# Designed miniproteins, single chains: the designs that were tried, part 97

Each design is a single chain, and the fold is of that chain. pLDDT is the mean over its residues in the fold that is shown.

## One batch from the design tools (miniprotein)

Design m3367
Fold by ESMFold2-Fast:
Structure m3367 (fold): chain A 100 residues (1-100)
Amino acid sequence: SEELEQQARKLLAEARELKEAGDQAFLAGDIDAAASLYHQAFLKAKEALSLLPHKHPLRSEILDLLHEISLRARLVRDTDTEIDAGVEDGIERIKSVLGL
């Protein structure tokens, strides 16, 4: 369905914007906002994937984005753990891994 493909493209664009917003929140030191935004990005990308038939060209791009978001969400969680442990140097290391 062309309509389902257009909806998937819209959801993919929304997921990318939410990921970028999460990156900005993380750079600002708002770990809770970054985690929330990455979670929202993941849900939008997952919904986009669910609308596409098997072997659709966009599936690969969405899977790559889901992988990237998952890595960022995990690193945000690890950053929160480093803050709780009082390990400030861990935050700069995690930001470097994120490319932020």
Scores: mean pLDDT 80

Design m3368
Fold by ESMFold2-Fast:
Structure m3368 (fold): chain A 62 residues (1-62)
Amino acid sequence: MTPQEVLDALREHGAAALPLLKDMPSHALREILPYLDPFLRALVEKYIPREEDTRPVVPLPR
């Protein structure tokens, strides 16, 4: 599945296409963000970890 296909599915089905996001790597999800409307982009962003924390299992030095 290509990022373009996921983009098209989100535009057609909105929230019903969210399970496809879990099958995609986070970098591919970031690639489609600028092509989404603001509402869909907000939904997709919830499935992408913050850039501050690329790997949640890696402890950061304090």
Scores: mean pLDDT 67

Design m3369
Fold by ESMFold2-Fast:
Structure m3369 (fold): chain A 78 residues (1-78)
Amino acid sequence: DLLELVRQGIVYGLTGAPENQSLLNALNSILQVKDPKGTVTLDLPEPKVRALILEVARILREEQLQLSEGTEDITLSS
């Protein structure tokens, strides 16, 4: 099921990020585009939730890829 796959993607994003605010910020940005009066709520209608989750998953993946490319300050310390 797509919902379960997207849900796992979001969970991976949360577990990868040290702070959950990153996901909330991404959701807020998408909500503003799709729902200008939107507030970050977990009780969204299914059709909107699916669209938002897909957009968030894509944005989060792109952001993580960008961060990975820029990650060159990782030095192995004793």
Scores: mean pLDDT 49

Design m3370
Fold by ESMFold2-Fast:
Structure m3370 (fold): chain A 89 residues (1-89)
Amino acid sequence: NPAEEARRQRENEELSEFLRKGLQILKDLEEAKKNGDKEKLRKALQELLDMVPKLLKLLKELGIELSPKTLEALQQLIAAYQQQIKKLK
């Protein structure tokens, strides 16, 4: 099925892009921590938070549904990152 194959190809490309962006954010986060740059640290943490909904969308498109417990743990992680961003202001 050409439409199904094209969808799978797009999803794989999105995952590759997600991984590349995730690695860049981690590098930016580490450099910001090393330099004591609160502004850059806040920005990197915000970008990391913004990646979470995109990951959930990709997982759902791939037919991977997260359990309620996993979603709860993810919500707690989001709250923890939001608290860290707030402390950096």
Scores: mean pLDDT 75

Design m3371
Fold by ESMFold2-Fast:
Structure m3371 (fold): chain A 100 residues (1-100)
Amino acid sequence: MLSPEELEKLIAEIKKLIEDFRKNRQKQVDTWKKDIEERIARLEKEIAELEAQGVDPTLLESARYLLEKAREALKKGDVITARYYVNQAERVLAEARARA
């Protein structure tokens, strides 16, 4: 049977572990959000450059649609879905660049 002192110490240790876990997870999510936002901004700039070069508007419109879906996912806090759409937009823009 645990003493009252041993039980209080265990409860305090568990509380600290939960707080440290929450703090680390929030920092990681914030880092991923910033990375995705920077990638979206870079791809939007690339779309504008490719549009100025007269690249196929259908491919550029597809890329814009995917980036819009990525922004919607970020607004909802869905970082995984946002990353998926950004990856798809990068693939579409690679195809557009190859046809330029």
Scores: mean pLDDT 84

Design m3372
Fold by ESMFold2-Fast:
Structure m3372 (fold): chain A 99 residues (1-99)
Amino acid sequence: SNADKEELIKKIETLTPEQLKELLKRIVYEASDEQIKEMRKIVEEKFGVKFPDDVNEAKKKLLEFIDTLSKEQLKELIRAMVESNDEIAELFKKILEKL
């Protein structure tokens, strides 16, 4: 539900920049090929960058890109990911419990 997604986002927004980067990297490591393709689209649309079509190369570039982001940009990316895809939102919830 939208209320559950907002609760999740609010909890994530309390994290440090280091914890936000760790969370995003763990999400990328656990994500399916389909989820990586969706994440690539979100990053390309939000930040105006281009990623390779190959899933493994896109995954590598996504991990590198995460390290370049400010706390504000990390929060914006996480919000976009959580709001766009229910399976990605569930993955965030699962990984957040391990931080």
Scores: mean pLDDT 84

Design m3373
Fold by ESMFold2-Fast:
Structure m3373 (fold): chain A 85 residues (1-85)
Amino acid sequence: SMEEKKKQLLENLEVTLELGKRRFRALMETHSLDEVRKRMGEFREQMVKNARSMADLYGLSKEETDKIVKELEERWRAMEDELLA
């Protein structure tokens, strides 16, 4: 069902966010804050691109895709605030 596909997409994005969080915590030990911020930005752009591609593959509407991307961006901001606090 479409709801199952949406759930799977959100679960995959959650795993990607957790992996990103671990990666950036490690990078903060060996890289400047500016370098980490740059890499975080690149990672975020790639995640959004992947989310849109997967949503398209699953046959989600543009409206549903935009809603998922907004949720991803909000969760990304929460993670970024936690890491950079």
Scores: mean pLDDT 84

Design m3374
Fold by ESMFold2-Fast:
Structure m3374 (fold): chain A 80 residues (1-80)
Amino acid sequence: MKTVAVITAENDGKTAKAIIGRKLSDEEINEVAKKVANGEDVTVGEPLSAKDTVYTAGRLLDKLITDYKVKLKGLEFLDV
């Protein structure tokens, strides 16, 4: 099953969505988190296995909350 994660975050009055379809490296997670925290929408990759998508979404969510202290507005997993 291929799965995409959609994370919606709000920081300093800016709202952004991250759409993640593949496994990300630590460097890619840091870059995506910085863009989302700045109010930039990010879409990364084609839909992959549910396991890789969930793992990557968890790591990105941790970075956004811990390092950038964003307000989580939504988290969805969409099967494609």
Scores: mean pLDDT 76

Design m3375
Fold by ESMFold2-Fast:
Structure m3375 (fold): chain A 85 residues (1-85)
Amino acid sequence: SSDQQQRDQKLNEVLKLKKEADKLALEGDETGDISKLKEALELYQKAYDLITSDPLLRSDPGSTHLAGLLKRQIDSLQLKIKELE
């Protein structure tokens, strides 16, 4: 259905954001670069917001599980940034 196609496209955008955020978080952690950690945080937040603002994604158990993982990453990264500042 068109709804399934829209869901899949949005989920692909979420996964793309997560992949870039994961890369920046790793690089920032390895180098102590707070700017990269903050950039990763912004991308994780965008991915999380994309799931939680979309009714089609919010009703999908897989997407809501992914949102939970993203929120955990956001919380952990916020604490790490605070400790480095």
Scores: mean pLDDT 88

Design m3376
Fold by ESMFold2-Fast:
Structure m3376 (fold): chain A 67 residues (1-67)
Amino acid sequence: SARARAALREAIEAIRAGDLERAERYLVQAVLFGSPAEQAAARAAGRHLHRGDLEAAIAELEKGLRA
């Protein structure tokens, strides 16, 4: 959905800005309103963020936006 795609983009920007609290809020939005592919990308990115792997988190979100 447009809402989920906007949330994925905002999550990427929040991660790049170092605002992980804001990033997690947008990942929740993408899970709630996204397609299965967008939800999968948001969940994968969330797992990477919890492990401190910011680059992998961004890569998963970018993959979700390309789907």
Scores: mean pLDDT 88

Design m3377
Fold by ESMFold2-Fast:
Structure m3377 (fold): chain A 103 residues (1-103)
Amino acid sequence: MVKLEKASEQEMNDVLAMEDEIEKLLAEKSEVKLYKKTPLDIEYYFEREAGGKLKSFAQISGRASEEEKKKIRELAKKGYAVGNVNMESNGKSYTTTNSTASR
């Protein structure tokens, strides 16, 4: 299960705290650091437990199209760990960070 988080209610401090937590999990879960900084364009999808532990998440770059964002949300709901989406360069396709994970 994945939840969409947009830290815009309490200002940048919430975004920074969320980004730090996500970045730490990325470093532990995979070798790839997917952290790209575009505060108002980044969407975070993640699942948390009652203890606050994160189990799955996705980070979506503002460069992604609506179709790409939709695909990433669906992948995150299925339990795939996905991150930044690069839509630049000649692209009729997109590049995700591509972390298919099974627990």
Scores: mean pLDDT 44

Design m3378
Fold by ESMFold2-Fast:
Structure m3378 (fold): chain A 89 residues (1-89)
Amino acid sequence: PVTFVLPATVLEVEGTMATLKIDLPAEYRGDTTVEPTLPAEWIEAVASANLGDTVIVAIRFKPEHAAQARALLEANSTLDFTVTAVVRP
């Protein structure tokens, strides 16, 4: 599998789910448009999440999805780039 490991800020925690805002490195920002959010199944569970914390998130996908993932990360965007992750208890 292909994996990106990125810092993210915890925006919301509800039960076993967290909403994370990803801080993209300059090489992936460019013209980023994220019109659907990244698929939830690509997002690894995080060990803990508290509001306002910085956590490391891993995004994993199959090699056949690499072109789609790269297009989502590199398309034009003025929107907040957010993902949903499972939080371990």
Scores: mean pLDDT 61

Design m3379
Fold by ESMFold2-Fast:
Structure m3379 (fold): chain A 88 residues (1-88)
Amino acid sequence: VEEALKLIEQGKFTEARKAIEKALKENPDDPEAWALAAYFTLDEHSELRAIELAKKALSIDPNNELAKKVLEYILKHGSPEAQEAAKK
C-alpha cells in the first residue's frame, strides 16, 4: 500500500496499479488496497467495477474513508446505471 501511494504521488500510475495488484495478492483482507484499486478504476476503467472494489473494501472495514469517497463520487458524478449500482 505505501509503495502504491508513493507511485501515485510520482504520477507513475501503471506501476502503482501493479503495486496494488501485488498487495491484494499478498493480503486480500487489506481494505486500503481494495479502496486504492477502486480509486484507480474510476480513472481508467468502468464505474461499475470501481463500485465492486469499493464495496469489497467497505465489507472489510466499514469506516474506510477512501472507499466511501469513491462511492460518493459515483453517486454525484456517475452514470445513472452506476448510481443505481452504488446504492445497492
Scores: mean pLDDT 74

Design m3380
Fold by ESMFold2-Fast:
Structure m3380 (fold): chain A 73 residues (1-73)
Amino acid sequence: MSPLEKALQEYQALVAELRAVGSADVRARVDQLDAQLQAFLSSESDESLRLQAVQYAIDLVRAMIAAEEAAKA
């Protein structure tokens, strides 16, 4: 499995988790992030830039999950 394929699987799992536990506003934000990431990946042929974009998206989704958990505490 390539690093990009592994990162995409991790990203998809985190997005599914956030959609399941997030508010409607959080789901709208992750839908926008996903649309922007898919548009970038569709236009970019450089594998290292694609991997960097997915990793950045993973970090953003993790931050959103952490913020939702902090708000419930």
Scores: mean pLDDT 83

Design m3381
Fold by ESMFold2-Fast:
Structure m3381 (fold): chain A 94 residues (1-94)
Amino acid sequence: APLSKEEIIELFEEAMKKIIELIEKVDPEAAKRFREGFEKALETLRNSDLSAEELKELVRIMLGSIAKWIEKNFPELAEEVRKILEEALEKLDA
């Protein structure tokens, strides 16, 4: 069954919460900034006029950008973050 807009947003929120928890163990200040930025992004997505399909593609792009940023700035977390993203992308494609 296709995911609703709310289900897509919930999947993104769950993936980001896991990533932020990993960052918090290494850099609590970076984790705080990510949480604040993510909360604003999440509010924007919830209030957007995007279709479920458009939102799904946007979330896919955002997750990919986050993965690349983590590989550059927190290479020690890259493997665990990749696993979180693979699980999120699998659920988006189900």
Scores: mean pLDDT 84

Design m3382
Fold by ESMFold2-Fast:
Structure m3382 (fold): chain A 118 residues (1-118)
Amino acid sequence: SKAEETIGKILGIISDTVVEIIVNNLDEEEIEKRLKETLEEIKKILKENELLSEELEKLLEETIEEIGKILKELRKEVEKNKSDHEKVQKLKEEALKKIEEILKEFEKKVKEILKKRE
């Protein structure tokens, strides 16, 4: 369905943004800027596909905020441990795993919201 294809695209955009932030070791200000840009891009995609509702917009904003908190915490921990390469890799892997769990719950909730419109 067009809705399922749009959800997949949105999840891909969030995942790509998260990987970019982690790989490029962006600071807290850069993280906030990139996540804001990603949020606006996703809102535009949802609006253009007639999928944007107040409930979905709120869920999206809350999800991006939660991801942002994890990424900012990761950035602080990486700075404290930057001489320990093995620990830095483990911290990044743990953050990615937490974000993957958040995105799975987000996908489930988005599908439930869209099903109510059928």
Scores: mean pLDDT 88

Design m3383
Fold by ESMFold2-Fast:
Structure m3383 (fold): chain A 62 residues (1-62)
Amino acid sequence: SKLDWIRDYFDTDGDGKLDEEEIERIKRAFPNLPEELWEELVKTGEITDEIAQAIFDLLFGP
């Protein structure tokens, strides 16, 4: 549920894929996101469980 919350928050059009604006919002909000996860996000256009967990940890601490 926490990972779905992160996905739904950034997927504003509800199509399951992030557009360029949504990806830029994530980059600006989470500049400390690891490079590997950033590359995965750009490549897939989807917030994977690993990306959602990393965002959650950045928001609420480890």
Scores: mean pLDDT 72

Design m3384
Fold by ESMFold2-Fast:
Order: sequence, then structure tokens, then C-alpha cells
Structure m3384 (fold): chain A 67 residues (1-67)
Amino acid sequence: SAAFDKLSPDEQRIYTFLKLIVGDRKSVSDSLWLSLRNYFLSQGYSEESIDRGLSLFAEENGLPYPK
């Protein structure tokens, strides 16, 4: 997507990993979003890159994202 192509390389990696982890899920719980965030933090990604990658994935896949 045009939005994906505007992401940083780190944000694109986060988005791509979410496709592998979440796949075609119709819903993601708040606890799963938190676990995914904590996982990417443990891998050395910044909170800002994580938020951009997670929120774009949620938006493009019709998933509610915690505010």
C-alpha cells in the first residue's frame, strides 16, 4: 500500500512480522497488542516505530487498535 511504502525500514519490518504472527485474524485482544508491543521493544525497536507499525497494520486489516 502507499502508506506501507512511506514507513521507515524498521516500521516495515514490524508490519511484515505482524502479517506472519497475526495473519488473517478477525480480532486481536488488547492483551495480544500489548504482548506484541513488548516483544518488539525486547528486539530493540523504538516505541514510536512500534506504534506506527502496529497502528498501520490494525488500520489496514480492520482491527481495533488501543488508544
Scores: mean pLDDT 79

Design m3385
Fold by ESMFold2-Fast:
Structure m3385 (fold): chain A 83 residues (1-83)
Amino acid sequence: MVPGFERAGFEKVAELTIDGVKVSIYRRGDEILAFIEGKPSVEGMKLAEKALKQYAEENGLTLGPIILSGDAFGNSASARIVK
């Protein structure tokens, strides 16, 4: 079960491959989230952070503080887009 991102109004805007791992990028207004499905790990959370930073750089976005999270469904990195 995906953590309900689409039900919460997040739209999948991209899919990146970072170090051989597929990372999905979701956006809701000024909120942005990178997600990797699978077991929670520090490495998985850091890969999600790397993907989020790469997507932001490629799209000219400046991010606020990045929040890392890992649970039984996967690894995520989320931030607000700064004006």
Scores: mean pLDDT 78

Design m3386
Fold by ESMFold2-Fast:
Structure m3386 (fold): chain A 76 residues (1-76)
Amino acid sequence: DLPNHFMTIIQNIGRQTGQPIQTIIDQFRRQSDQGDLSMTRTLRDQAIQLGYDHTARGLDAIIRQNLIMDIDRMLS
C-alpha cells in the first residue's frame, strides 16, 4: 500500500541521514509548499531502490507534471 511504502521510505532516509522521521516529513511539507521537488526526487529514488514500483511511478509522475508546468511558465 502506498502509505506503508511512503513510511518505509521515510524511515530508510532517516536511518541513512540520521534525521528524525518527523523532521523529514516537515521538510517534505515545506518544500512541497514552495514547489521544491528535491525531497520528492529523493523519495522516488528510494522507492526504486526498495522495489516499490507503483510508488516510484506515482512520484515520477509528480516530477514530470511539475517539469511540464515549469516549461509552460518559461514559454508564456
Scores: mean pLDDT 74

Design m3387
Fold by ESMFold2-Fast:
Structure m3387 (fold): chain A 83 residues (1-83)
Amino acid sequence: SMIEKLKKELPEAKKILEEIMKKADPEEQELLRLQFENQVLLVKLASLEKDEEELKKILKEASSKPSVEEQLEFLKKKVKELE
């Protein structure tokens, strides 16, 4: 699974993000931060949701969101509901 691979690579992805952000403009920095938060929430969601079919439904709904910000807000809500 991409999510399982992401769990192992997340610390390295954070270091890469911090390096990229040093060279990015403010708009790029905000987008990169939102994308990283999205990845963190996906990993957390996969840890909380043990029903594979329900997880698939949540991931499909998240991917249907038109913006990274809307996707992030949706994932934050789902993580909070499962905690």
Scores: mean pLDDT 73

Design m3388
Fold by ESMFold2-Fast:
Structure m3388 (fold): chain A 63 residues (1-63)
Amino acid sequence: SALEEEIIERLQTLGVSREQAEQLIALIKQGNIVVGNVAIKEVEEVGDLETAKLLRELIEKYA
């Protein structure tokens, strides 16, 4: 999806590999809320509020 690809591209700009970003998305899609919330906190701590917003949208879609 466009949302998933944008998250992957944004995470790559923060130094996350494509493979790690895809694994994070897969865990969120499987309902791993803890992993999703940790990822949001980590990107917010580096000041990337837009990536945090997109991750929150993904979590809400699959919750």
Scores: mean pLDDT 86

Design m3389
Fold by ESMFold2-Fast:
Structure m3389 (fold): chain A 80 residues (1-80)
Amino acid sequence: SMEENKKKIDEAIEKLKPVISPEQAERLRKYLYETLEKDPEKFKEIVKGIIEALKDSLPYLTDEEKKNVEEAIKILEEIR
């Protein structure tokens, strides 16, 4: 459901807070919410792109940051 996807967005962004600024977190949340509401097909492609970008970032992160990003990826992969 749309409500469940919004919860998954919020949960994933919470996990990303150690590696992104508060401004980036707010912009990402707004963008994902707006896209989910206006274009669900585009939303799925954007989420897939974010997952790929996060995976590509893993080799450049600390072990603590890596754990948080991997948890965010897992949450985003639950979005269908």
Scores: mean pLDDT 86

Design m3390
Fold by ESMFold2-Fast:
Structure m3390 (fold): chain A 56 residues (1-56)
Amino acid sequence: SSREHRKRAAELAKEGEKNKGETVTMEVEPSASPASEDLVIRAGHTAGNEVKLVRV
């Protein structure tokens, strides 16, 4: 395995440590299209990033 793969893993670990116990809530504007919401939800789930979309 390459050192580049280890560096990527370390970056992800650092990001997790930075947001430890922190909940990131993204407020979606009413101007957002329903199609865009579907893409964002899928991307957030696949990326492994804890992104919570709250529509008020």
Scores: mean pLDDT 50

Design m3391
Fold by ESMFold2-Fast:
Structure m3391 (fold): chain A 94 residues (1-94)
Amino acid sequence: DKKKKEVRLAMIEGESLISMGTISASVAKIGGSNVEESVERARKLVEEGRKLVDEESKKNSSVKKESEKARRRVEEGEEAVREVIEEALRKAKE
């Protein structure tokens, strides 16, 4: 099914963007002059990943199970990046 393949590809791309967001957030935890820039980059990468999965999921309502799986993986990644960002920002205030 072409629609299932499209949703799966969007999930892989979205997960890749969120993974890059995690790396940027982790760099922020090291501190220094890069904290704010790395946090901003992480937020943008997560937003791009979410938008990609949401747009493809809406186009492919007939593949609800694949769409739900893709959305859950993005939500899990967003939560993980959020926790790392919050930790980095707390450390920067100290």
Scores: mean pLDDT 74

Design m3392
Fold by ESMFold2-Fast:
Structure m3392 (fold): chain A 96 residues (1-96)
Amino acid sequence: SPLKQAEVALYKEYLKQIAKQAGYKSKDLIKTGTFIYLLHKQKYEPSASDFLKAEKKSLEKTPELCAAYKAIQPYQDQITDPDIKKDFEKAKKVCL
């Protein structure tokens, strides 16, 4: 669905920024960054701790992030995933 495509796009741009702030290159996001970010609840994974720290920082305003924000904005009231809601609010704060 268009909503699901917009959610995936926003989530990917969010994870790219969190991975970058944690010291990973965007090309590593699928291989390590995304997986490590999902493991951030495991307290003994050092890489996951770096993603948790990065998550507390404000996102950087980029054309890619703000394009993803604009694409999901018409569907904002339909977002039910708490992680996507959090990503949306962080993107909104820097893209407005």
Scores: mean pLDDT 68

Design m3393
Fold by ESMFold2-Fast:
Parts: structure tokens; C-alpha cells; sequence
Structure m3393 (fold): chain A 64 residues (1-64)
């Protein structure tokens, strides 16, 4: 459930930095890794629209 994370949490995790909470760090890193795998699968299967959608979703979560 991504509603537990702030845009700042996503920005810190994307830079490999800690949010100050080890459980939150573990959860947000697992989420980012899952999305990275989904993006890679979309690229491998030639679904570039789905890959772009995942990238846009992740940027939105970072508040960009």
C-alpha cells in the first residue's frame, strides 16, 4: 500500500538513502524493485506503452 509513503520517502529511496526507519526502508525498496521488474518485463515483451506508464507512475510518486 503506497499511501504509507511520502514523495520524500520515494526520493530518498531512489538515491539509496534511508528514511530513518528500517521497516519503511525495507518496504519501499521492495516496492521500487517490484516496479523495476514490471518495467523490465514490459520492455522485454515489447510493451513500451506499459513501460512508459510505469515510469510515469514512479515519477508521480516522487513528486516530480
Amino acid sequence: DVSQFTPEDFRLASRGLSTGNAEKDKAIRAFIEKKAVEELKAIVFGDLDEADKIVEEMRHLEGI
Scores: mean pLDDT 79

Design m3394
Fold by ESMFold2-Fast:
Structure m3394 (fold): chain A 99 residues (1-99)
Amino acid sequence: MEEGVKEMAKLVIDAARKANEKLDEESAKRINAKVEKVEEALENNAPVKEILQKMLELVKEIASDPEALKILEEVVENADVSELDRTQLEGFLALAKSS
């Protein structure tokens, strides 16, 4: 499952960056700061637990902003990804909504 977590993290990063293109500058900066932490963990081959922790921090940041969450939902719905990757993104959204 280590590779699955890394694949999910990459999908989440891509979706969050696409959502940031539609966000105001302040919201985009806050979310990009959390995205960069996830990217850094991936680049440094951090333990799965650390990658998941950084992803949860990103989830909480998005969930704290109703406009960011709405835009992320739109990005995920319109994503040109496999059905498996879409399921992983939908799981991330469900986690964001519950946080």
Scores: mean pLDDT 78

Design m3395
Fold by ESMFold2-Fast:
Structure m3395 (fold): chain A 67 residues (1-67)
Amino acid sequence: DVLELIDKAIEAVRAGDAETAKALLEKLAPRLPQSEIDALLELLDAGDYERAAALLEKAREMVQSLQ
């Protein structure tokens, strides 16, 4: 379930667990636009967890609107 993966990624980002967040993004890569995945990976590498969480929440809203 893509929503469950996004929720777990948000939790990992908010916990400051970049390794778990990146692993979850690899599972999300075929389900989300590549530009969103690339932006999230750049933010995690920069340590910008607040913006990474905000982008994941936006992605969650878009996916939920399609279901």
Scores: mean pLDDT 82

Design m3396
Fold by ESMFold2-Fast:
Structure m3396 (fold): chain A 100 residues (1-100)
Amino acid sequence: SIEELFKEIKELTEKLLEEMKKVYPEWMFNEIKKLVEEKLKEIEEAIENKDYEKAYELVGKLSAFYDKLIEETKDEKVKELAKELKEKLEKLSAKLKELL
């Protein structure tokens, strides 16, 4: 379900943020954490409101952010978690598109 997949994305995001906190400067970590948490909240609210078009666009934006993170990160564990998150976001995007 969309709800179960979003729950998995939230849980993986917590793991990613824990790993990033260990390897990124505090200022950079705080900016990334804020961006990711704000986007997840916007996606959650869009899904709750059945605004699937908005949810689809927001998932696309978050996926693009993880593409950039995968390309730019030097930490293998952060890279792997970001790849897993991108795969789950792509699955969520496909499910949301079926509702459009």
Scores: mean pLDDT 88

Design m3397
Fold by ESMFold2-Fast:
Structure m3397 (fold): chain A 89 residues (1-89)
Amino acid sequence: MKSMEEVLAETVRLAREAGIPDTEIGQMADMVYRLGSVDDKKLRDKALARFREAHDRLRALTTRSDLLAALKALFKQLKEMMDEANNAV
């Protein structure tokens, strides 16, 4: 099983190949690291599991357009998970 760091590195590579700007890739990586550092273990585990599942789906995609759409959806999902974590009481 790949480590979370290896999964993130592979996702970054796929994002660059799909033509996503480095600024957005940097924001995505920051969000993943921040989600991995959330004090609420349940939210942290849920977020990391969702990221891993999304990465596995990305690996199954065969076209660049599908990959680009899926990566943009993943970015949006990570941002939504960050908002959820920041609003947790």
Scores: mean pLDDT 73

Design m3398
Fold by ESMFold2-Fast:
Structure m3398 (fold): chain A 92 residues (1-92)
Amino acid sequence: GSMTPEELAQLAVDAFLNGEPEKVLPYLDKVDEILEAAPERHRVPLLMALANAASLANDKETLKYILERILEDPRAPDWVKEEAKKVLEKLS
């Protein structure tokens, strides 16, 4: 059956925790649905999982979008934001 946005958010968090970003590849077109369904405490891990998946897909436009969302998230640690900035500089 089709997954709900909440199920997709959980799948993305699990993919990050298990080091399996390829499991999120089919769902990169649903980034906004996934992010809106995610509880705030899971948003940064979720963004990291989606960024890893977009990188694997060589989807530079989706990767840039996700990295910008990391920079705008007040819950993202400074070290995560610094890494996001470095990746964005290489994509420009």
Scores: mean pLDDT 81

Design m3399
Fold by ESMFold2-Fast:
Structure m3399 (fold): chain A 70 residues (1-70)
Amino acid sequence: SKKEEELKNLLLSLKASFEYYKANPSEALREHLIKKILEDLKKFPEYKEEILEFVASLDKEIAEEVKKKL
């Protein structure tokens, strides 16, 4: 469905951002990644649970920081 494709593309974009951060770990990239996740949660509130579960599967600490900022 269109919604399934939209969610899949969103999660693939997040995964790419995480891979970039893990390859080049810095405070600035960590903050940028958290900001991107928060912006995605604002744009797609209907996918909040799926986004948070996916983020937690990649990095539990970043997921907890994102939850504190909600």
Scores: mean pLDDT 86

Design m3400
Fold by ESMFold2-Fast:
Structure m3400 (fold): chain A 75 residues (1-75)
Amino acid sequence: SHEARLRALLAEGERLFAAGRYEEAADAYQPVAVDPRAPAELRARAFELIGRAHEALGRHDLAQVNFARAEELRA
């Protein structure tokens, strides 16, 4: 299913993040975050995880932008 594909991308991103491959983790999360057919909570989770990847890379401004997008989707 479409949702199963999105969840698989989140799982792959989490694997990459755990391996210290933060840019690749963010790349895996990106299709979930920007999918207009994805449930808002999955999109919010993806933006939050992209933010965490940017924090790990020292990209604080990019992290804050992604955290704000996640919060907006949950509001």
Scores: mean pLDDT 89

Design m3401
Fold by ESMFold2-Fast:
Structure m3401 (fold): chain A 69 residues (1-69)
Amino acid sequence: MDKVKKAIEENPLASWKEIAEKVGVSISTVIKARRELLKKEMEKYAKENSPAEVAAYREQMEMWDKLIL
């Protein structure tokens, strides 16, 4: 799990398939790890930024997650 999260963080432009092949896991595992990272990123961002900025960041991240799947 941690290897998958690290691979996603280090390669944000890589496809789910590329990350899955690099780490040796299923694409479903990569998607799950990305959703967990997105949740943690949103929590961290919410502590440091205004509600309007958090909303904009959430929309961008949700678009990214949906696009790859």
Scores: mean pLDDT 70

